Designed miniproteins, single chains, continued (3). Designs and how they scored, part 76

Each design is a single chain, and the fold is of that chain. pLDDT is the mean over its residues in the fold that is shown.

## One batch from the design tools (miniprotein)

Design m10633
Fold by ESMFold2-Fast:
Structure m10633 (fold): chain A 97 residues (1-97)
Amino acid sequence: VSEAQLQEDIDLAMQMIQQGVLITTSGTREQVQKANELNVRSGEEVRELLRQGRVDDAVELARQAALEIGDIAGLSDAQKQALADTAAAKVRFDAAR
């Protein structure tokens, strides 16, 4: 698989997650804003942990951030777990590059 195809698949998955959050929280602009800010902040922290070779810590941080975003969005426990699993998989993939 080409690097470009893998990146497109990751970007699509992230866009689908973002779209789901926006749909569930469309009436609560502040919650959508907080979720987006948390996503950006956690992404920066994850990248720093990966730079340090702390892959397991980066994965756990991404999972916790995804659970918090899902909670802000009012997602079910099953939906929050799916979001967390997706975030963890992405971080593991990024670490393997």
Scores: mean pLDDT 66

Design m10634
Fold by ESMFold2-Fast:
Structure m10634 (fold): chain A 69 residues (1-69)
Amino acid sequence: SDVEALGALGRAFYERYGEAPASAEEAIALLDEFTLSPATRARLVALIRRHPSLTTEEFGDLLVRALLG
């Protein structure tokens, strides 16, 4: 399910970047390592592209927004 994939994605982001911010392109590349529905992926890409860089906390907030929208 997208909920399980988003949980795994959030953990992978933390493991890869920790406290260091990642670029929008790095975050988008990480999405492609996970099986997400096209609609959830499109929402996440749109949200990520609004940010020049993302911390783990900011990325987690975007995952929640993608689930609600």
Scores: mean pLDDT 84

Design m10635
Fold by ESMFold2-Fast:
Structure m10635 (fold): chain A 112 residues (1-112)
Amino acid sequence: SLVDKARELYRQGMDYLKKGDYDKAKAAFTQARELAEQAGDLGLAGRALMGLGDVYYEQGKYDEAIRYYEESARLFDAESARRAAQGDDIGAGVYALASAVSRTIKKRIEKK
């Protein structure tokens, strides 16, 4: 499925990021985001965008990192709202926290 492929690419992106292979991490997270969006998994798409933010942050590309963290936070907010509407209060809370984390990282980078 698209979501299973997106999850695998997300895991590969995290592994590449941990190893400092930033170009491969960026490619994997970009594909993970695209497949997650096609599958309608906004939470996974948000995680892939946060991964892109982390890659750009590690490269010292702070303006790009800020944009990805902000976009990630918006997708996490959307997923949180979807889960709340379905009665998944725990899932809604998890993505609300993920959104807050992305926004906090963004603000700390902006403040330097």
Scores: mean pLDDT 89

Design m10636
Fold by ESMFold2-Fast:
Structure m10636 (fold): chain A 79 residues (1-79)
Amino acid sequence: SLVQVDTSGAVRVETLEVAEPGTLRVTVTNDTDVPQVAVLLNRETGEVLATAVVEPGKSVVLEVEVGPGTYVLLLTPVP
């Protein structure tokens, strides 16, 4: 099954809960004036599943196969 989450670059941390195995699709939108690094990780293990640089005013889709659990999307400004 497909789980889709939309988030904005104004939100620095988002927690995602997955009940069933499937594809996790996260759309990250950067509505700030600076580039941001998006990191999708497993909260329990700290494993990085996907990462991308999101340019100002742009969107990026992160798509990963996941099992049940808690995942975190972290957005960090590029210096």
Scores: mean pLDDT 76

Design m10637
Fold by ESMFold2-Fast:
Structure m10637 (fold): chain A 76 residues (1-76)
Amino acid sequence: PKVIIRVRAPGEEPKEFETLEEALEFVREWAERHGWSVEQEIGAQLRLIGLYEDGLLEGKKTGAEKVVVEFEVEPL
């Protein structure tokens, strides 16, 4: 079964992707553009980015500040 992965990053329009790899690349590029680091290693563990539970991906800058990127996965 196909899924759609919807990503909502602060200051960006919601983006939809058909593959996890494309969604994660978008988040990495967004984080790099804004000087944020991803707290959890992207693609290492899907559970940690919460994709199974309308998940959150947390980014950090210098460990003192953070931003949240939301992931949603829906079956087609």
Scores: mean pLDDT 55

Design m10638
Fold by ESMFold2-Fast:
Formats: structure tokens, sequence, C-alpha cells
Structure m10638 (fold): chain A 71 residues (1-71)
């Protein structure tokens, strides 16, 4: 569901920001800004579950890639 994907997205980005703050504060700020932009995009597409799901899945995949690079 969109709710389950949003929860996973929030968990991953919280972890990513916490890790980035310890390693690269500039990256942490960039990730925060990206999260803000995508939160607005997801809210804008709440009436289109397919689009919201696709956007969340793309961001989840990107967050996982960034976490692997920081670990």
Amino acid sequence: SVEELKAEYDRLFDELIALAEKRDPGLAEQVRRSREAFDLAVEAFKGDPSRAKALLEQQIAEARRMLERLR
C-alpha cells in the first residue's frame, strides 16, 4: 500500500540522514532538501495511488543505494 511504502521511505530517510550527519553534513542537508521536495510530490499525488507508489518506490531504491555507499 502507499501507507506501507511511505513508512518504509520515512524509516530509510531517517536512517540515511542520521548516517550522513556523522559522515558528511553537506550531504545530510542535500538529503533533507530532497526529502522535503519528494514529500510535497507524494502529497500532490495522493489522489493517484499508482503515481504515489512509483515515486515512493524510486526514492526507497535511491535511499538504499545511498545507505550502501555511506556504510
Scores: mean pLDDT 81

Design m10639
Fold by ESMFold2-Fast:
Structure m10639 (fold): chain A 78 residues (1-78)
Amino acid sequence: MKAALELLKEGLRKLKEKLKEKGLDSLAAIIEDHLEKLDTFDKETLIELAENAIELARKLNDKESVELLEKALELLKK
């Protein structure tokens, strides 16, 4: 679990920076809110967040965030 959470946090942080870089500040704020609450979420919510974040990162062509988030998702599903 700890390794999955750390990878998810790293992937979400990188995605947040990419969103800010592209001027998508409202989406970046949503990711920041999720980052602050991550330790309060159950496993199913964390999986849903990872899947949604991967889809968003793919739409942004953010390969680095996709790789981190996919690794987090694999660990969360174990």
Scores: mean pLDDT 83

Design m10640
Fold by ESMFold2-Fast:
Structure m10640 (fold): chain A 88 residues (1-88)
Amino acid sequence: SLEEEVRELIEVLRTSTDPEEILEALRRLAELAKREEFLELPEELVEEVVEAVEPYVSDADPEVRREAVRVLVEIGVNELVRAVEKVF
């Protein structure tokens, strides 16, 4: 399921020291975060994604930094949409 894949990707980001594994996990999360199905995930799981990705925004590798920012931007846009829908 989407939830299971997201949890596995979070684990990779938390435990891997391989830049290629990290980069692939970030790229996959960015792709998943664009899907409407990502909005159906538990809010707590989305928060775990943000927490796991945040350290990579300051990574030594500029490619890793770029993909980490991309994940956070996609999530931020979706959270803004949810916030607006709750108010109106």
Scores: mean pLDDT 80

Design m10641
Fold by ESMFold2-Fast:
Structure m10641 (fold): chain A 76 residues (1-76)
Amino acid sequence: MKELEELLKEAKEKEEEIAKLAKTEEGFKKAYEEQLEFLDRLLELGLLSEAEAAELRARFEAGLPKAEALLEKYKA
């Protein structure tokens, strides 16, 4: 539990920095990739169950089309 809280705090602080870069298409892709890598790492460390990791991944996947549509509006 404590280690999970520590990793979540690190991810939060890192995500704030990445969010500033996510205004560009390249920044967005990088932020998305880091989120997937973070979930994979938590699963490998045994800090997340497969069910929990799948749920979080589904959340990211559900949000991706909306985020992509938003970026496309600002690009066009």
Scores: mean pLDDT 64

Design m10642
Fold by ESMFold2-Fast:
Structure m10642 (fold): chain A 73 residues (1-73)
Amino acid sequence: ELPAFTAAGPRGPPEDVLAEAVALFEAGRYDEAMDLLARALEAEGGRVARGDEAATAAIRAEGDAELAAARAA
């Protein structure tokens, strides 16, 4: 079913998921930590696939321009 409001999700895996994965790693529960990270990465991949390619290209171009300016200075 199509959600009416989803485009405003955080970029990259949620910080809560990362914090939980770190806690699982420190507890020695590596399998659970890896599963949690894999699930978060799959969810982010799905969001990116549904994004606007033109908007993504524009953001990348601006970042590239900033790096070029820093290198020239």
Scores: mean pLDDT 63

Design m10643
Fold by ESMFold2-Fast:
Structure m10643 (fold): chain A 109 residues (1-109)
Amino acid sequence: MEVYILTFIRGRLGADGKATVTGIGRQIRDAATGEVGPELPLDPEVEKALAEKFIEAAEDPSLTPDEIAERVGRAVQELFGAEEVVDASGAERDGELSVLVTVRARLPA
């Protein structure tokens, strides 16, 4: 089955330049129907790896929110064995950083 995996990461960048993760989740969208399933937990090892990558990228002051999302998107692609990163977007507001990554993947039937 061809699907899109939407991965959401939220965090906070402190005044000391240290990042913390406040939430991670995923949703699966069917590529043929466009149907979006419920928010699902990640495997704990995958969640930890994504949190570490998000913190690394967020603590780099040379990166924009979109560039942070792009680095996280590569990690999502590798960890999920996804075929491509379809979209990676980041936004910052009042010290809260949010990243949304969409990858295209094939799930076994």
Scores: mean pLDDT 81

Design m10644
Fold by ESMFold2-Fast:
Structure m10644 (fold): chain A 94 residues (1-94)
Amino acid sequence: SREELEEKLRELTRLGQEVAQKYLEALPLIKDEKLRKELEEELRRISQRVEELGDRIAAASDSPEELEKLLEEVERIRREVEELDKKIEEAKKL
């Protein structure tokens, strides 16, 4: 449903903000410049996709098929944010 989709988007946005803050706090501990740039690029890419997804959800019809595809995209980006969180934690140990 649209309500479920909007709730999951809000959760994704919050998670993304938490991971971005974690990255900023981790920056002094990340000595590998290449890894730092890769993490920064991934954060930028994910942030852009979340913003674009928000626009798509706002413009979407109430078609069950369209809402289902958008829900799948929210879950895909959520998994990418979780993987980025893991990469940041691993980067702090190097």
Scores: mean pLDDT 85

Design m10645
Fold by ESMFold2-Fast:
Structure m10645 (fold): chain A 121 residues (1-121)
Amino acid sequence: SEAVDNAVKALIELARELLGEEGAELMKKVLDKLSDEEKELLLNLIQETPIEDILKRADELVKEGKKLLAAALLLSTAIILAFRGNNDKAVELAKRALEIAKEIGDEDGIKLAEMIIEKFG
């Protein structure tokens, strides 16, 4: 949908603002691994999940076998929080995303998580 496409573009632009072109490219690659249904679910989870519950919700997705979606939720929320100046929480979420990305061999997710940790940690 146009709303999903616009929200995905907004996440990529936030990553560009915070991490430059390399961060934007990595965010795009992470999001491009998701199906259209998973992108819609990601955006609903970002909108509806309280920040204090994001780690719990990501762990539930991991138990459901939705590890790419879990990492994308954590990385997207980390970028949003870093943009809002909540660097400590952004780094906490990025560290959990790094663990998940390593488990599934997602090199783009690993690099993006490491960039967030390095810049905001």
Scores: mean pLDDT 92

Design m10646
Fold by ESMFold2-Fast:
Structure m10646 (fold): chain A 94 residues (1-94)
Amino acid sequence: SADLELARRAIELLREAIEALEEGKLEEAERLAREAIELARKSKSEAAPLIVRAGELILEAVEAKKKGDELEAEILIGLAQILLGVAELILSKE
Protein backbone atom coordinates (compact mmCIF):
# COMPACT_ATOMS: atom_id res chain seq x y z
CA SER A 1 0.00 0.00 0.00
CA ALA A 2 1.01 3.65 -0.43
CA ASP A 3 1.07 4.13 3.36
CA LEU A 4 3.50 1.21 3.82
CA GLU A 5 5.70 2.54 0.98
CA LEU A 6 5.82 6.03 2.59
CA ALA A 7 6.72 4.53 5.99
CA ARG A 8 9.45 2.27 4.52
CA ARG A 9 10.95 5.17 2.51
CA ALA A 10 10.97 7.34 5.66
CA ILE A 11 12.89 4.61 7.56
CA GLU A 12 15.41 4.37 4.66
CA LEU A 13 15.94 8.16 4.74
CA LEU A 14 16.49 8.11 8.54
CA ARG A 15 19.08 5.31 8.20
CA GLU A 16 20.83 7.48 5.56
CA ALA A 17 20.61 10.46 7.98
CA ILE A 18 22.32 8.41 10.73
CA GLU A 19 25.11 7.45 8.26
CA ALA A 20 25.51 11.14 7.31
CA LEU A 21 25.77 12.06 11.02
CA GLU A 22 28.49 9.41 11.54
CA GLU A 23 30.38 10.96 8.57
CA GLY A 24 30.05 14.51 10.04
CA LYS A 25 27.68 15.62 7.24
CA LEU A 26 25.36 17.58 9.52
CA GLU A 27 23.45 19.56 6.84
CA GLU A 28 22.82 16.35 4.83
CA ALA A 29 21.63 14.52 7.98
CA GLU A 30 19.22 17.38 8.83
CA ARG A 31 17.83 17.45 5.26
CA LEU A 32 17.30 13.65 5.20
CA ALA A 33 15.67 13.63 8.66
CA ARG A 34 13.27 16.46 7.71
CA GLU A 35 12.29 14.67 4.46
CA ALA A 36 11.70 11.43 6.41
CA ILE A 37 9.49 13.20 8.99
CA GLU A 38 7.38 14.73 6.16
CA LEU A 39 6.91 11.33 4.46
CA ALA A 40 6.05 9.60 7.76
CA ARG A 41 3.47 12.31 8.59
CA LYS A 42 1.72 11.56 5.24
CA SER A 43 1.54 7.82 6.11
CA LYS A 44 -1.47 6.27 7.89
CA SER A 45 0.72 3.32 9.00
CA GLU A 46 0.68 2.45 12.73
CA ALA A 47 4.50 2.77 12.58
CA ALA A 48 4.35 6.43 11.42
CA PRO A 49 4.42 8.09 14.91
CA LEU A 50 7.55 6.07 15.85
CA ILE A 51 9.28 7.08 12.58
CA VAL A 52 8.42 10.77 13.19
CA ARG A 53 9.86 10.53 16.74
CA ALA A 54 13.04 8.81 15.43
CA GLY A 55 13.45 11.68 12.93
CA GLU A 56 13.02 14.27 15.71
CA LEU A 57 15.71 12.47 17.79
CA ILE A 58 18.07 12.59 14.78
CA LEU A 59 17.46 16.36 14.45
CA GLU A 60 18.29 16.68 18.18
CA ALA A 61 21.47 14.63 17.53
CA VAL A 62 22.46 17.10 14.76
CA GLU A 63 22.14 19.98 17.27
CA ALA A 64 24.13 18.01 19.89
CA LYS A 65 26.95 17.45 17.36
CA LYS A 66 26.95 21.18 16.44
CA LYS A 67 27.54 21.91 20.17
CA GLY A 68 30.31 19.28 20.39
CA ASP A 69 28.19 17.06 22.68
CA GLU A 70 29.20 13.70 21.17
CA LEU A 71 27.81 11.60 24.06
CA GLU A 72 24.35 13.23 23.80
CA ALA A 73 24.42 12.69 20.02
CA GLU A 74 25.34 8.96 20.45
CA ILE A 75 22.50 8.43 22.97
CA LEU A 76 19.96 10.17 20.69
CA ILE A 77 21.11 8.13 17.65
CA GLY A 78 20.83 4.92 19.73
CA LEU A 79 17.27 5.78 20.78
CA ALA A 80 16.35 6.60 17.16
CA GLN A 81 17.74 3.21 16.01
CA ILE A 82 15.60 1.41 18.64
CA LEU A 83 12.46 3.24 17.43
CA LEU A 84 13.29 2.41 13.78
CA GLY A 85 13.69 -1.28 14.73
CA VAL A 86 10.25 -1.28 16.41
CA ALA A 87 8.76 0.53 13.38
CA GLU A 88 10.17 -2.19 11.06
CA LEU A 89 8.54 -4.89 13.24
CA ILE A 90 5.16 -3.09 13.08
CA LEU A 91 5.42 -2.74 9.27
CA SER A 92 6.25 -6.48 8.94
CA LYS A 93 2.81 -7.26 10.51
CA GLU A 94 0.81 -4.81 8.34
Scores: mean pLDDT 91

Design m10647
Fold by ESMFold2-Fast:
Formats: structure tokens, sequence, C-alpha cells
Structure m10647 (fold): chain A 56 residues (1-56)
């Protein structure tokens, strides 16, 4: 677990991205294989971390 210090403003900027990511995860979980789900989940987590780091 990596500790990222986020301000309220950074969280608000990430909010639409987090909502979109959650929606995509749910869709993949229902429509794709478990293997594709696991891979997609890792990619989504990576993208969220990358976005949070950009807002630091």
Amino acid sequence: MKTVKATKEQVEKLKPFLEEARKKIDEVMRTKSQEEYDKFLEEVVDEIEKKAKELE
C-alpha cells in the first residue's frame, strides 16, 4: 500500500475518473472472463495511482 497525500481539491478532480473506473469495473466483472477482470482491475488501479500522482 502506497501512501499518497491528497487534498480535497485533488480528490474532487479524481472523483469523475473514480466513478467512471468503478462503472467499468462493474461492467467487466459482469461481461468478461475472470482473467480479463483481474487484468483490467490492475490496469484501473494503475491509472488511478498515475492520476493521483499527477495531481500531487
Scores: mean pLDDT 70

Design m10648
Fold by ESMFold2-Fast:
Structure m10648 (fold): chain A 97 residues (1-97)
Amino acid sequence: NKDLKEALENDIRAGMELLRIGVLKAISEKDPVKQQALDDALAANADLIAEAQRLINEGNRLIDQGTNFKEAAELYRRAAELYEEVARAVEAAVEKA
């Protein structure tokens, strides 16, 4: 199923952006200024993170039901774009600190 494959690829993309945020957190652990900048950036983007998680949960529900894999793919794509925006904001904040 081509739509299922696209959904899985977009879900992986969202996961990769979350991993990027995790790496930024790890490199900031020994620098209090960078850690504060990271925490502030995550707090400033809390609504985007919540929306991305909502989209992932909705996509997962469609996958579990075995229906509308094309819609699941689009939901995961939107979630990946939101996590990418958050990751970019966190990276910029840590670099400026």
Scores: mean pLDDT 89

Design m10649
Fold by ESMFold2-Fast:
Formats: structure tokens, sequence, C-alpha cells
Structure m10649 (fold): chain A 71 residues (1-71)
């Protein structure tokens, strides 16, 4: 649904912004990577349960990454 798509995009954007904030705060790279992967996996699990395909999830993550990079 459009609502589920918007929710997944919002989750990915927040995860990507949080990663950038942790990097800016000087958190060690391994800790930033571990937290990022944990958050992404949680979002993927939610998306799979909501009926998104792997291709749809990858496309939405790429869209969110492009949006956050433009900030």
Amino acid sequence: SAAARAELLARFREILRERAALEAAGVPRDEVTTEFLRRVNEAIDWAEAAGFSADEIAALLQEAAAEVAAE
C-alpha cells in the first residue's frame, strides 16, 4: 500500500540520518556499522512481513539514501 511504502521510506531515512549523526558524533566505525545493520535488518523484517519483495526493499532503501545524501 502507499501507506506501507511511505512508512518503509520514513524508517530507512531515519536509519540513514541516525548513522550520519553517530559518525558526526565520533562514534567508532564498527559500532556505527553494527547499529546501522541492526536497524536496517529490523526495517527489512517489517517490510517482508508487510509483503514487500527484496527488489522493492532495495529500491526504497536506494531512494531513501539518495534523499538523505541530498540533505
Scores: mean pLDDT 88

Design m10650
Fold by ESMFold2-Fast:
Parts: sequence; structure tokens; C-alpha cells
Structure m10650 (fold): chain A 98 residues (1-98)
Amino acid sequence: MSLEEIKKEVLEKVREYARQHREELLAFADKTIEAVEKQLGRKLSEEERRQLREDLVFGYLRNVAIEYLKEKGYTDKISEILDALEPELRRLARELVE
């Protein structure tokens, strides 16, 4: 399988996961934000919360991609594929938190 085929397969898998688990991903992000606010001893602004929520969701989606690549045995290509997919994963994270 070509690198381009693997990237497409991974992105399709992550998009499907995001669609099926949107509410769970957002709930995990919100719970993490609450923990961060408790550690800081203050509430985050709406802008800070939105940015952190996007970053957290991006991280979750990136982990889904990593686990899929490991499952398929593409271990030697993980960093290359993740770097190539980062803009698409960040876009997907932004769309989910809207």
C-alpha cells in the first residue's frame, strides 16, 4: 500500500471515529478543562476554553490515528503520516467543537 493510500485510510478511520464518538470526545475535553481550571485556581476565558478544547480533541484524534497505524503494522511510518495529517486532524477538531 502506498503512503498516500495509508494516509487516506487513516484519515477516513479517524473521521468515522469522530462522527461516532463526538459527544464522548467533547465530554472528555470538558472534564479535562475543569481539572485544568481547578489546578490554576481560576476559570478560563471563553477563548482559552475553546482553544484548549480544540487542542484536546486534536490530541484524542491523533491518538486514534496512532492506535490504528499500530494495529495495521505501519509503526515505522507513524511520525511521517501524523505530520502529513496534522492540518486535517486540526481542522476536524475545530469542526467538532463548533
Scores: mean pLDDT 85

Design m10651
Fold by ESMFold2-Fast:
Structure m10651 (fold): chain A 74 residues (1-74)
Amino acid sequence: ADPEEIWREAELAMALIQASVTLKDIERGKASKEDLEKTLKFLQDALSLARRYGDEETARALEEYIKKIQEALK
């Protein structure tokens, strides 16, 4: 097992979990602008990692979450 591969998979999984939590907070009117901005940066970094790793499915999911968070930041 490659430790770097394990760390990449863990980071992508964490990003998807954080995205799901943040979208639920948006839906419930509980998300602060600061929290949205922090999550957006995290997801953008994770998207770059997913694309570099060739994980197209995770990349597509992250792009959709990023779009929804950007809409909430208006």
Scores: mean pLDDT 84

Design m10652
Fold by ESMFold2-Fast:
Structure m10652 (fold): chain A 100 residues (1-100)
Amino acid sequence: DSVQMSQDYDGQSSRLQDQSGYLSVLTTYQTDRDRARDVGTRVGLSSIRRTRLYPISGPFTGNIAALLRVLGEDDVADRALQALSPDDQQLAQQRLQQLQ
């Protein structure tokens, strides 16, 4: 069940698999599924490099931020949004609101 599964997400490997699957679903609206997979994999390699992989484009970062917030990674989502230019940050926030 969903509540029990959420508790199991505390593991890094489970979190990575969930992020990769979720990005894959989101990118059905986009042509860059391989990029989404790469970003998901790289996010899991190092917490220090995590935020640097997200600001690819405003709307795409907004999509990833929404996914991260659903996964409980609010700090990573906020840092990804803050790494953007003001214009891209606005686009990312608009996209994030559309997905909520």
Scores: mean pLDDT 49

Design m10653
Fold by ESMFold2-Fast:
Structure m10653 (fold): chain A 83 residues (1-83)
Amino acid sequence: GVAELEEALAPVREELAALDAAAEAAHDAGDLAGALRLTIEGGRLAREALAAADVPDEAAKAAALAYLDALIAYAERQLEALE
């Protein structure tokens, strides 16, 4: 469940929070490309931490990884459209 996913992300939780705050600040400043780059970085960090973690709820882990992969791909396509 959610608790197992939160434990898997615990080692990178503070870095993820910092990246999320930075992405929000970039977006508020009108730096959409910068916000997307920070979002991609955060997504990749979360994806790698989750992939490396031993999560007993294999279905929840698989769903979370698929969700992160989709978010990263979407953000990458948005960034490409701006360049």
Scores: mean pLDDT 84

Design m10654
Fold by ESMFold2-Fast:
Structure m10654 (fold): chain A 107 residues (1-107)
Amino acid sequence: SKIVEEIKKLIDELLSLPSINGDTFEKYRKKLVELVKKLTSKEDREEVGNYLIDAIVKTTSLPKRSVLLEALRVLDDKEFYDRLQKLGLDPSLPEEIRNFLLAAGIR
């Protein structure tokens, strides 16, 4: 759907930013959360949720991870929290990301 593609483009743009000020960061956070709230189909919510989790794992930036997690929390699906907890137990991931994922999966 057009909204799923818009969300994916916004996530990719956020991940590509080398450094941003707080105003730019907040603008991306607000826009991403607003778009995710508009998702109505189970298929679109699942696709976006999985894309957000993949982005959270890929980024080395804690601020970017926090924005992506806030968008994922809008979906409020137990399956995504279970996936975050499982990834937080993966010894191949850095300790910093594992700790973030475990905390995120608890709510």
Scores: mean pLDDT 84

Design m10655
Fold by ESMFold2-Fast:
Structure m10655 (fold): chain A 65 residues (1-65)
Amino acid sequence: SKLEELLQQIEEEAERVGQQVYDEVLAQDPSPEGQQKAEQLAQQAKEQVIRDGLKKLAEILSNSE
């Protein structure tokens, strides 16, 4: 339950950050090349948020035994 809530929060934050990056890149270059760059940078941002969140979650769970 709590684990699922924390994972959901991480995913929601990743989507938020990814959407912001996507919108900013597309606003500068709405071409197909700009869209591809926006998708790539948005995905990288999401993956970073997820990695950082999961690492912190693992540390919390280890310390909560």
Scores: mean pLDDT 83

Design m10656
Fold by ESMFold2-Fast:
Structure m10656 (fold): chain A 85 residues (1-85)
Amino acid sequence: AAAREEAERLEALREVEELVRRLTELNRAVINEDYKKLEEILGKKFETKEEALEAVREEARRITKRLAELEARFPDLRAVAERLA
């Protein structure tokens, strides 16, 4: 019933907050050209700047797809994600 839906919504909200925070950290590291921070966040060493940026793009695509899935299930979470970004 409603209690189960609210529990699922609260878990989705926590996931949205974590995904937006991760995306923001990645974007900030890219803007600051902080490749060491990108290696730390992604848990991977890069041989070139292009390799690092491609890994960021892949992670950003993954995060964006997951956010879209959560927002489709709970449309109000889009406004939350926009406020956190």
Scores: mean pLDDT 81

Design m10657
Fold by ESMFold2-Fast:
Structure m10657 (fold): chain A 90 residues (1-90)
Amino acid sequence: ATVTLTIKVENGKLVEITAEGDPELAERLVARVKEILSQLKKVTIDSATIAAVNAAREVARELGMDIKITVSKSGTSTNGTVVVTAEFTK
């Protein structure tokens, strides 16, 4: 199962998180990423990437699944977009 997360950061703040792919995994990943990022005073594309990767790894561990993660970044540190694709396999 695959989930693609798109995270948009503007002026050091989280603007948008969207997910596509497996609906159950997508919902779970979005909720976890939002929780992690809400605890940060400032959001960057690097902190958003770390949050998404850690959320995906944690969900995979909880489900006993293997995971492959691909990341692409665009823009600047505080005004950019992160796309994280998480591929879950047994």
Scores: mean pLDDT 87

Design m10658
Fold by ESMFold2-Fast:
Structure m10658 (fold): chain A 109 residues (1-109)
Amino acid sequence: EREEVLERLRELLEEIRRLVSEAVKYSESDPEKALEYLERARRLVEEMIRLLREAGLPERMVELAEEILEELERMKEAIENKDVTLLVGSAIRIIGLLEELERLLRELE
């Protein structure tokens, strides 16, 4: 059912947000662990894009998810280069994109 897909998408959004926050938290003390959290987040965003396309949900939601993938790549670069400004900026952008996706999912109720 469509409701099961929407619930799975909500679960993915919550987990991606958690993983991004954990990546920021460990970026200075344990960069390898932070990069592992980003890789897990990337896989969940790819799953989200697949579900959005399979369910025939609006292309705008796919575009927002693809922007999250781009920002995750910037976070990885930031951790590797110890660029705190880029890391925090990209994390904030991801949170904003996740909030917009959550808003759009609520409109589909």
Scores: mean pLDDT 89

Design m10659
Fold by ESMFold2-Fast:
Structure m10659 (fold): chain A 69 residues (1-69)
Amino acid sequence: SMEEIRRLVLQSTIEQLRVLADTVGKILEVRKKYGDSEEGKKKIEEILAENQQRVAQIQAETQRQIAAV
């Protein structure tokens, strides 16, 4: 039903926002430790790549759940 789909989308959105909050926290820690150094920039790129993979997994799982409704 449309109501079940809306609940799944809302749950997915909340999970993605949590992942974003975790990512921001990690970036702030890297900036605190490494500043604007080249090493810090590389670590931030790795954190962003991990975030992209986690978001893609959440989206794929949500699509599977919607397809099962």
Scores: mean pLDDT 86

Design m10660
Fold by ESMFold2-Fast:
Structure m10660 (fold): chain A 60 residues (1-60)
Amino acid sequence: SSLQQKQQQELQQQFDDGIAAVQAAVTITLARKNPTQDDVDALERLGRYDEAEKVRERLK
């Protein structure tokens, strides 16, 4: 139906916008001079496990 086509397009745009927002949050977190476990947890909540591991390696 036309409703399904519109819903599909809107969901795709919402996902694309979400990816951009996640990327911005990741960039900010990776640029943090003194990261903490909370920063790792935040990246994991966003599903960015590779970046979370990079921040975790900076924790001693």
Scores: mean pLDDT 75

Design m10661
Fold by ESMFold2-Fast:
Structure m10661 (fold): chain A 64 residues (1-64)
Amino acid sequence: SAELAELQRQREELEQRYLELRKELAAAIADPNTSEAEIQEIRKKVQETLEQLRAVQQQIQALQ
């Protein structure tokens, strides 16, 4: 269905976003010039992306 295809596209976009944020977090932790506040903001974005991935996965399961 068109709805399932759209959700699968959203899932792929969120998976790419998650990989990007994980790389950004690793770089931030390794950089002595990065503040704790900046690290916490990146961690928040990682958590938000995981919650969005979970929501999309639940919607995909509901359509199957």
Scores: mean pLDDT 88

Design m10662
Fold by ESMFold2-Fast:
Structure m10662 (fold): chain A 119 residues (1-119)
Amino acid sequence: MPPAIETQAGVHWPRFPDAPARLVRTSVPEVEERARAIQERLIAEGAEVIAVQLTDLETNDQVIAIAGVKDGKIVYVEVLATGEASPELIEAGLAFGRELADAISNSISAAEHRALLLK
């Protein structure tokens, strides 16, 4: 039986000093649903969206980093993590999210390609 995991909201991650990064911890089923809702909202606001999903192969913990880019500027960053995702996994997700958000400022969306190249 999977344990109940509560959402931990409002943790600022200093990896993105130009845009406050919010960390939200949740369950595996909810992390993807929350990521989708955030993407849909940012697109509706006229932002280009980048999302990166990372998985720790030993723990199966997941991190999804989502960034919104408008007029070449990062306007939004949020990180969604499963309850026990390591700081290292979260930092990797934030780093990929920032890198891809900077790339998408020229209307280049490459989140899947970047995720697939992760060793």
Scores: mean pLDDT 59

Design m10663
Fold by ESMFold2-Fast:
Structure m10663 (fold): chain A 97 residues (1-97)
Amino acid sequence: SLEEEIKKLKEEIDKLRKEYEELLKELEEIYKKNPSEELKEAILEAEELVGLADIYKGLANIFEKKGDLEEAIEEYKKAIELLKEAIKVLKEALEKA
């Protein structure tokens, strides 16, 4: 069902958000000890991507509340892809650190 798909997408968002926050914390600790412009730029890029993901998640919630479940699914999927990209940015920065 569309409701089951939405539940799974929300669970994936929660999992990705937790992974992102753990990676961000690790990179912020590295940055505090050894500040670099490359690390700063990576953190800022990832934060911008997460900000966009939060906007799409907000739109998905609005569609879900209206009963527009297919539109909600598409917006949750956009949020997931942005969170995955943010995680990728942080992982690549960590490999260079």
Scores: mean pLDDT 91

Design m10664
Fold by ESMFold2-Fast:
Structure m10664 (fold): chain A 84 residues (1-84)
Amino acid sequence: MEEEIKRLKELIEKNKEKYDQIVADAKSLGDNPDEAVEGIRKIGEKYGLSEESIDLAIFLYLAGFSKEDAMRRAFAIDLKKKEE
């Protein structure tokens, strides 16, 4: 568990500028669910996330995660898939 978290942190650190931009953009989205879903899709497309990762971010947001947590998790998974 700790080793996986450490590797994930290293991947995020390598992409820190992009990660920080994605989180900031997600935080700027309105609280309306329809606007947030559209915003998540646009942010994902803007930063080159895969369609699967964008769909994951939307799913996580609808499941009760914050906009920033949904995007953060989807981005981390997208990075991990691209490393393998």
Scores: mean pLDDT 78

Design m10665
Fold by ESMFold2-Fast:
Structure m10665 (fold): chain A 92 residues (1-92)
Amino acid sequence: DEKKAEILYIRAKEFLEEPEDNKESIAISLLKALKPFLNSPSPEVKEKVIQTLKLIAENYPYESVKEELKKMLSETTDEEIKKELKEILNNL
């Protein structure tokens, strides 16, 4: 799980260099791939999830990304990830 979460973080950073016309669909795909990790009990996985969410929100400010983040907030039961998603959405 930790290795998969780290791969998603690395991919999110790599995709910052992609052409603009592909970025929105890439961001949505990354967020959907991240969903299985939203309720992980592993602190290391949670750290990578939070880092990836912040990176995507900061660098992919599309309305579709904001909507997906709102869905993720409704689907997570982890209080730390909920807190971070609320902060991300408030700053978006």
Scores: mean pLDDT 79

Design m10666
Fold by ESMFold2-Fast:
Structure m10666 (fold): chain A 65 residues (1-65)
Amino acid sequence: MKVSEDDLTKAGAAAALARLGLLSREEAVDIIMRLTGLSRAQAAEVVDAPDGREAQALLERYAPA
């Protein structure tokens, strides 16, 4: 999939907002899927990541910029 660096940054931000309780898990998953084209399962892994470093690593692995 072709994903811009800006879209990867926004996807990472959505995951961070979900970890902080500012977005629901479902909202963050939907945002990540829309921005990156990841599957729901892959987007859920990004949201469920314990920190931003792991979330970023998963985004880079599944959706190369």
Scores: mean pLDDT 79

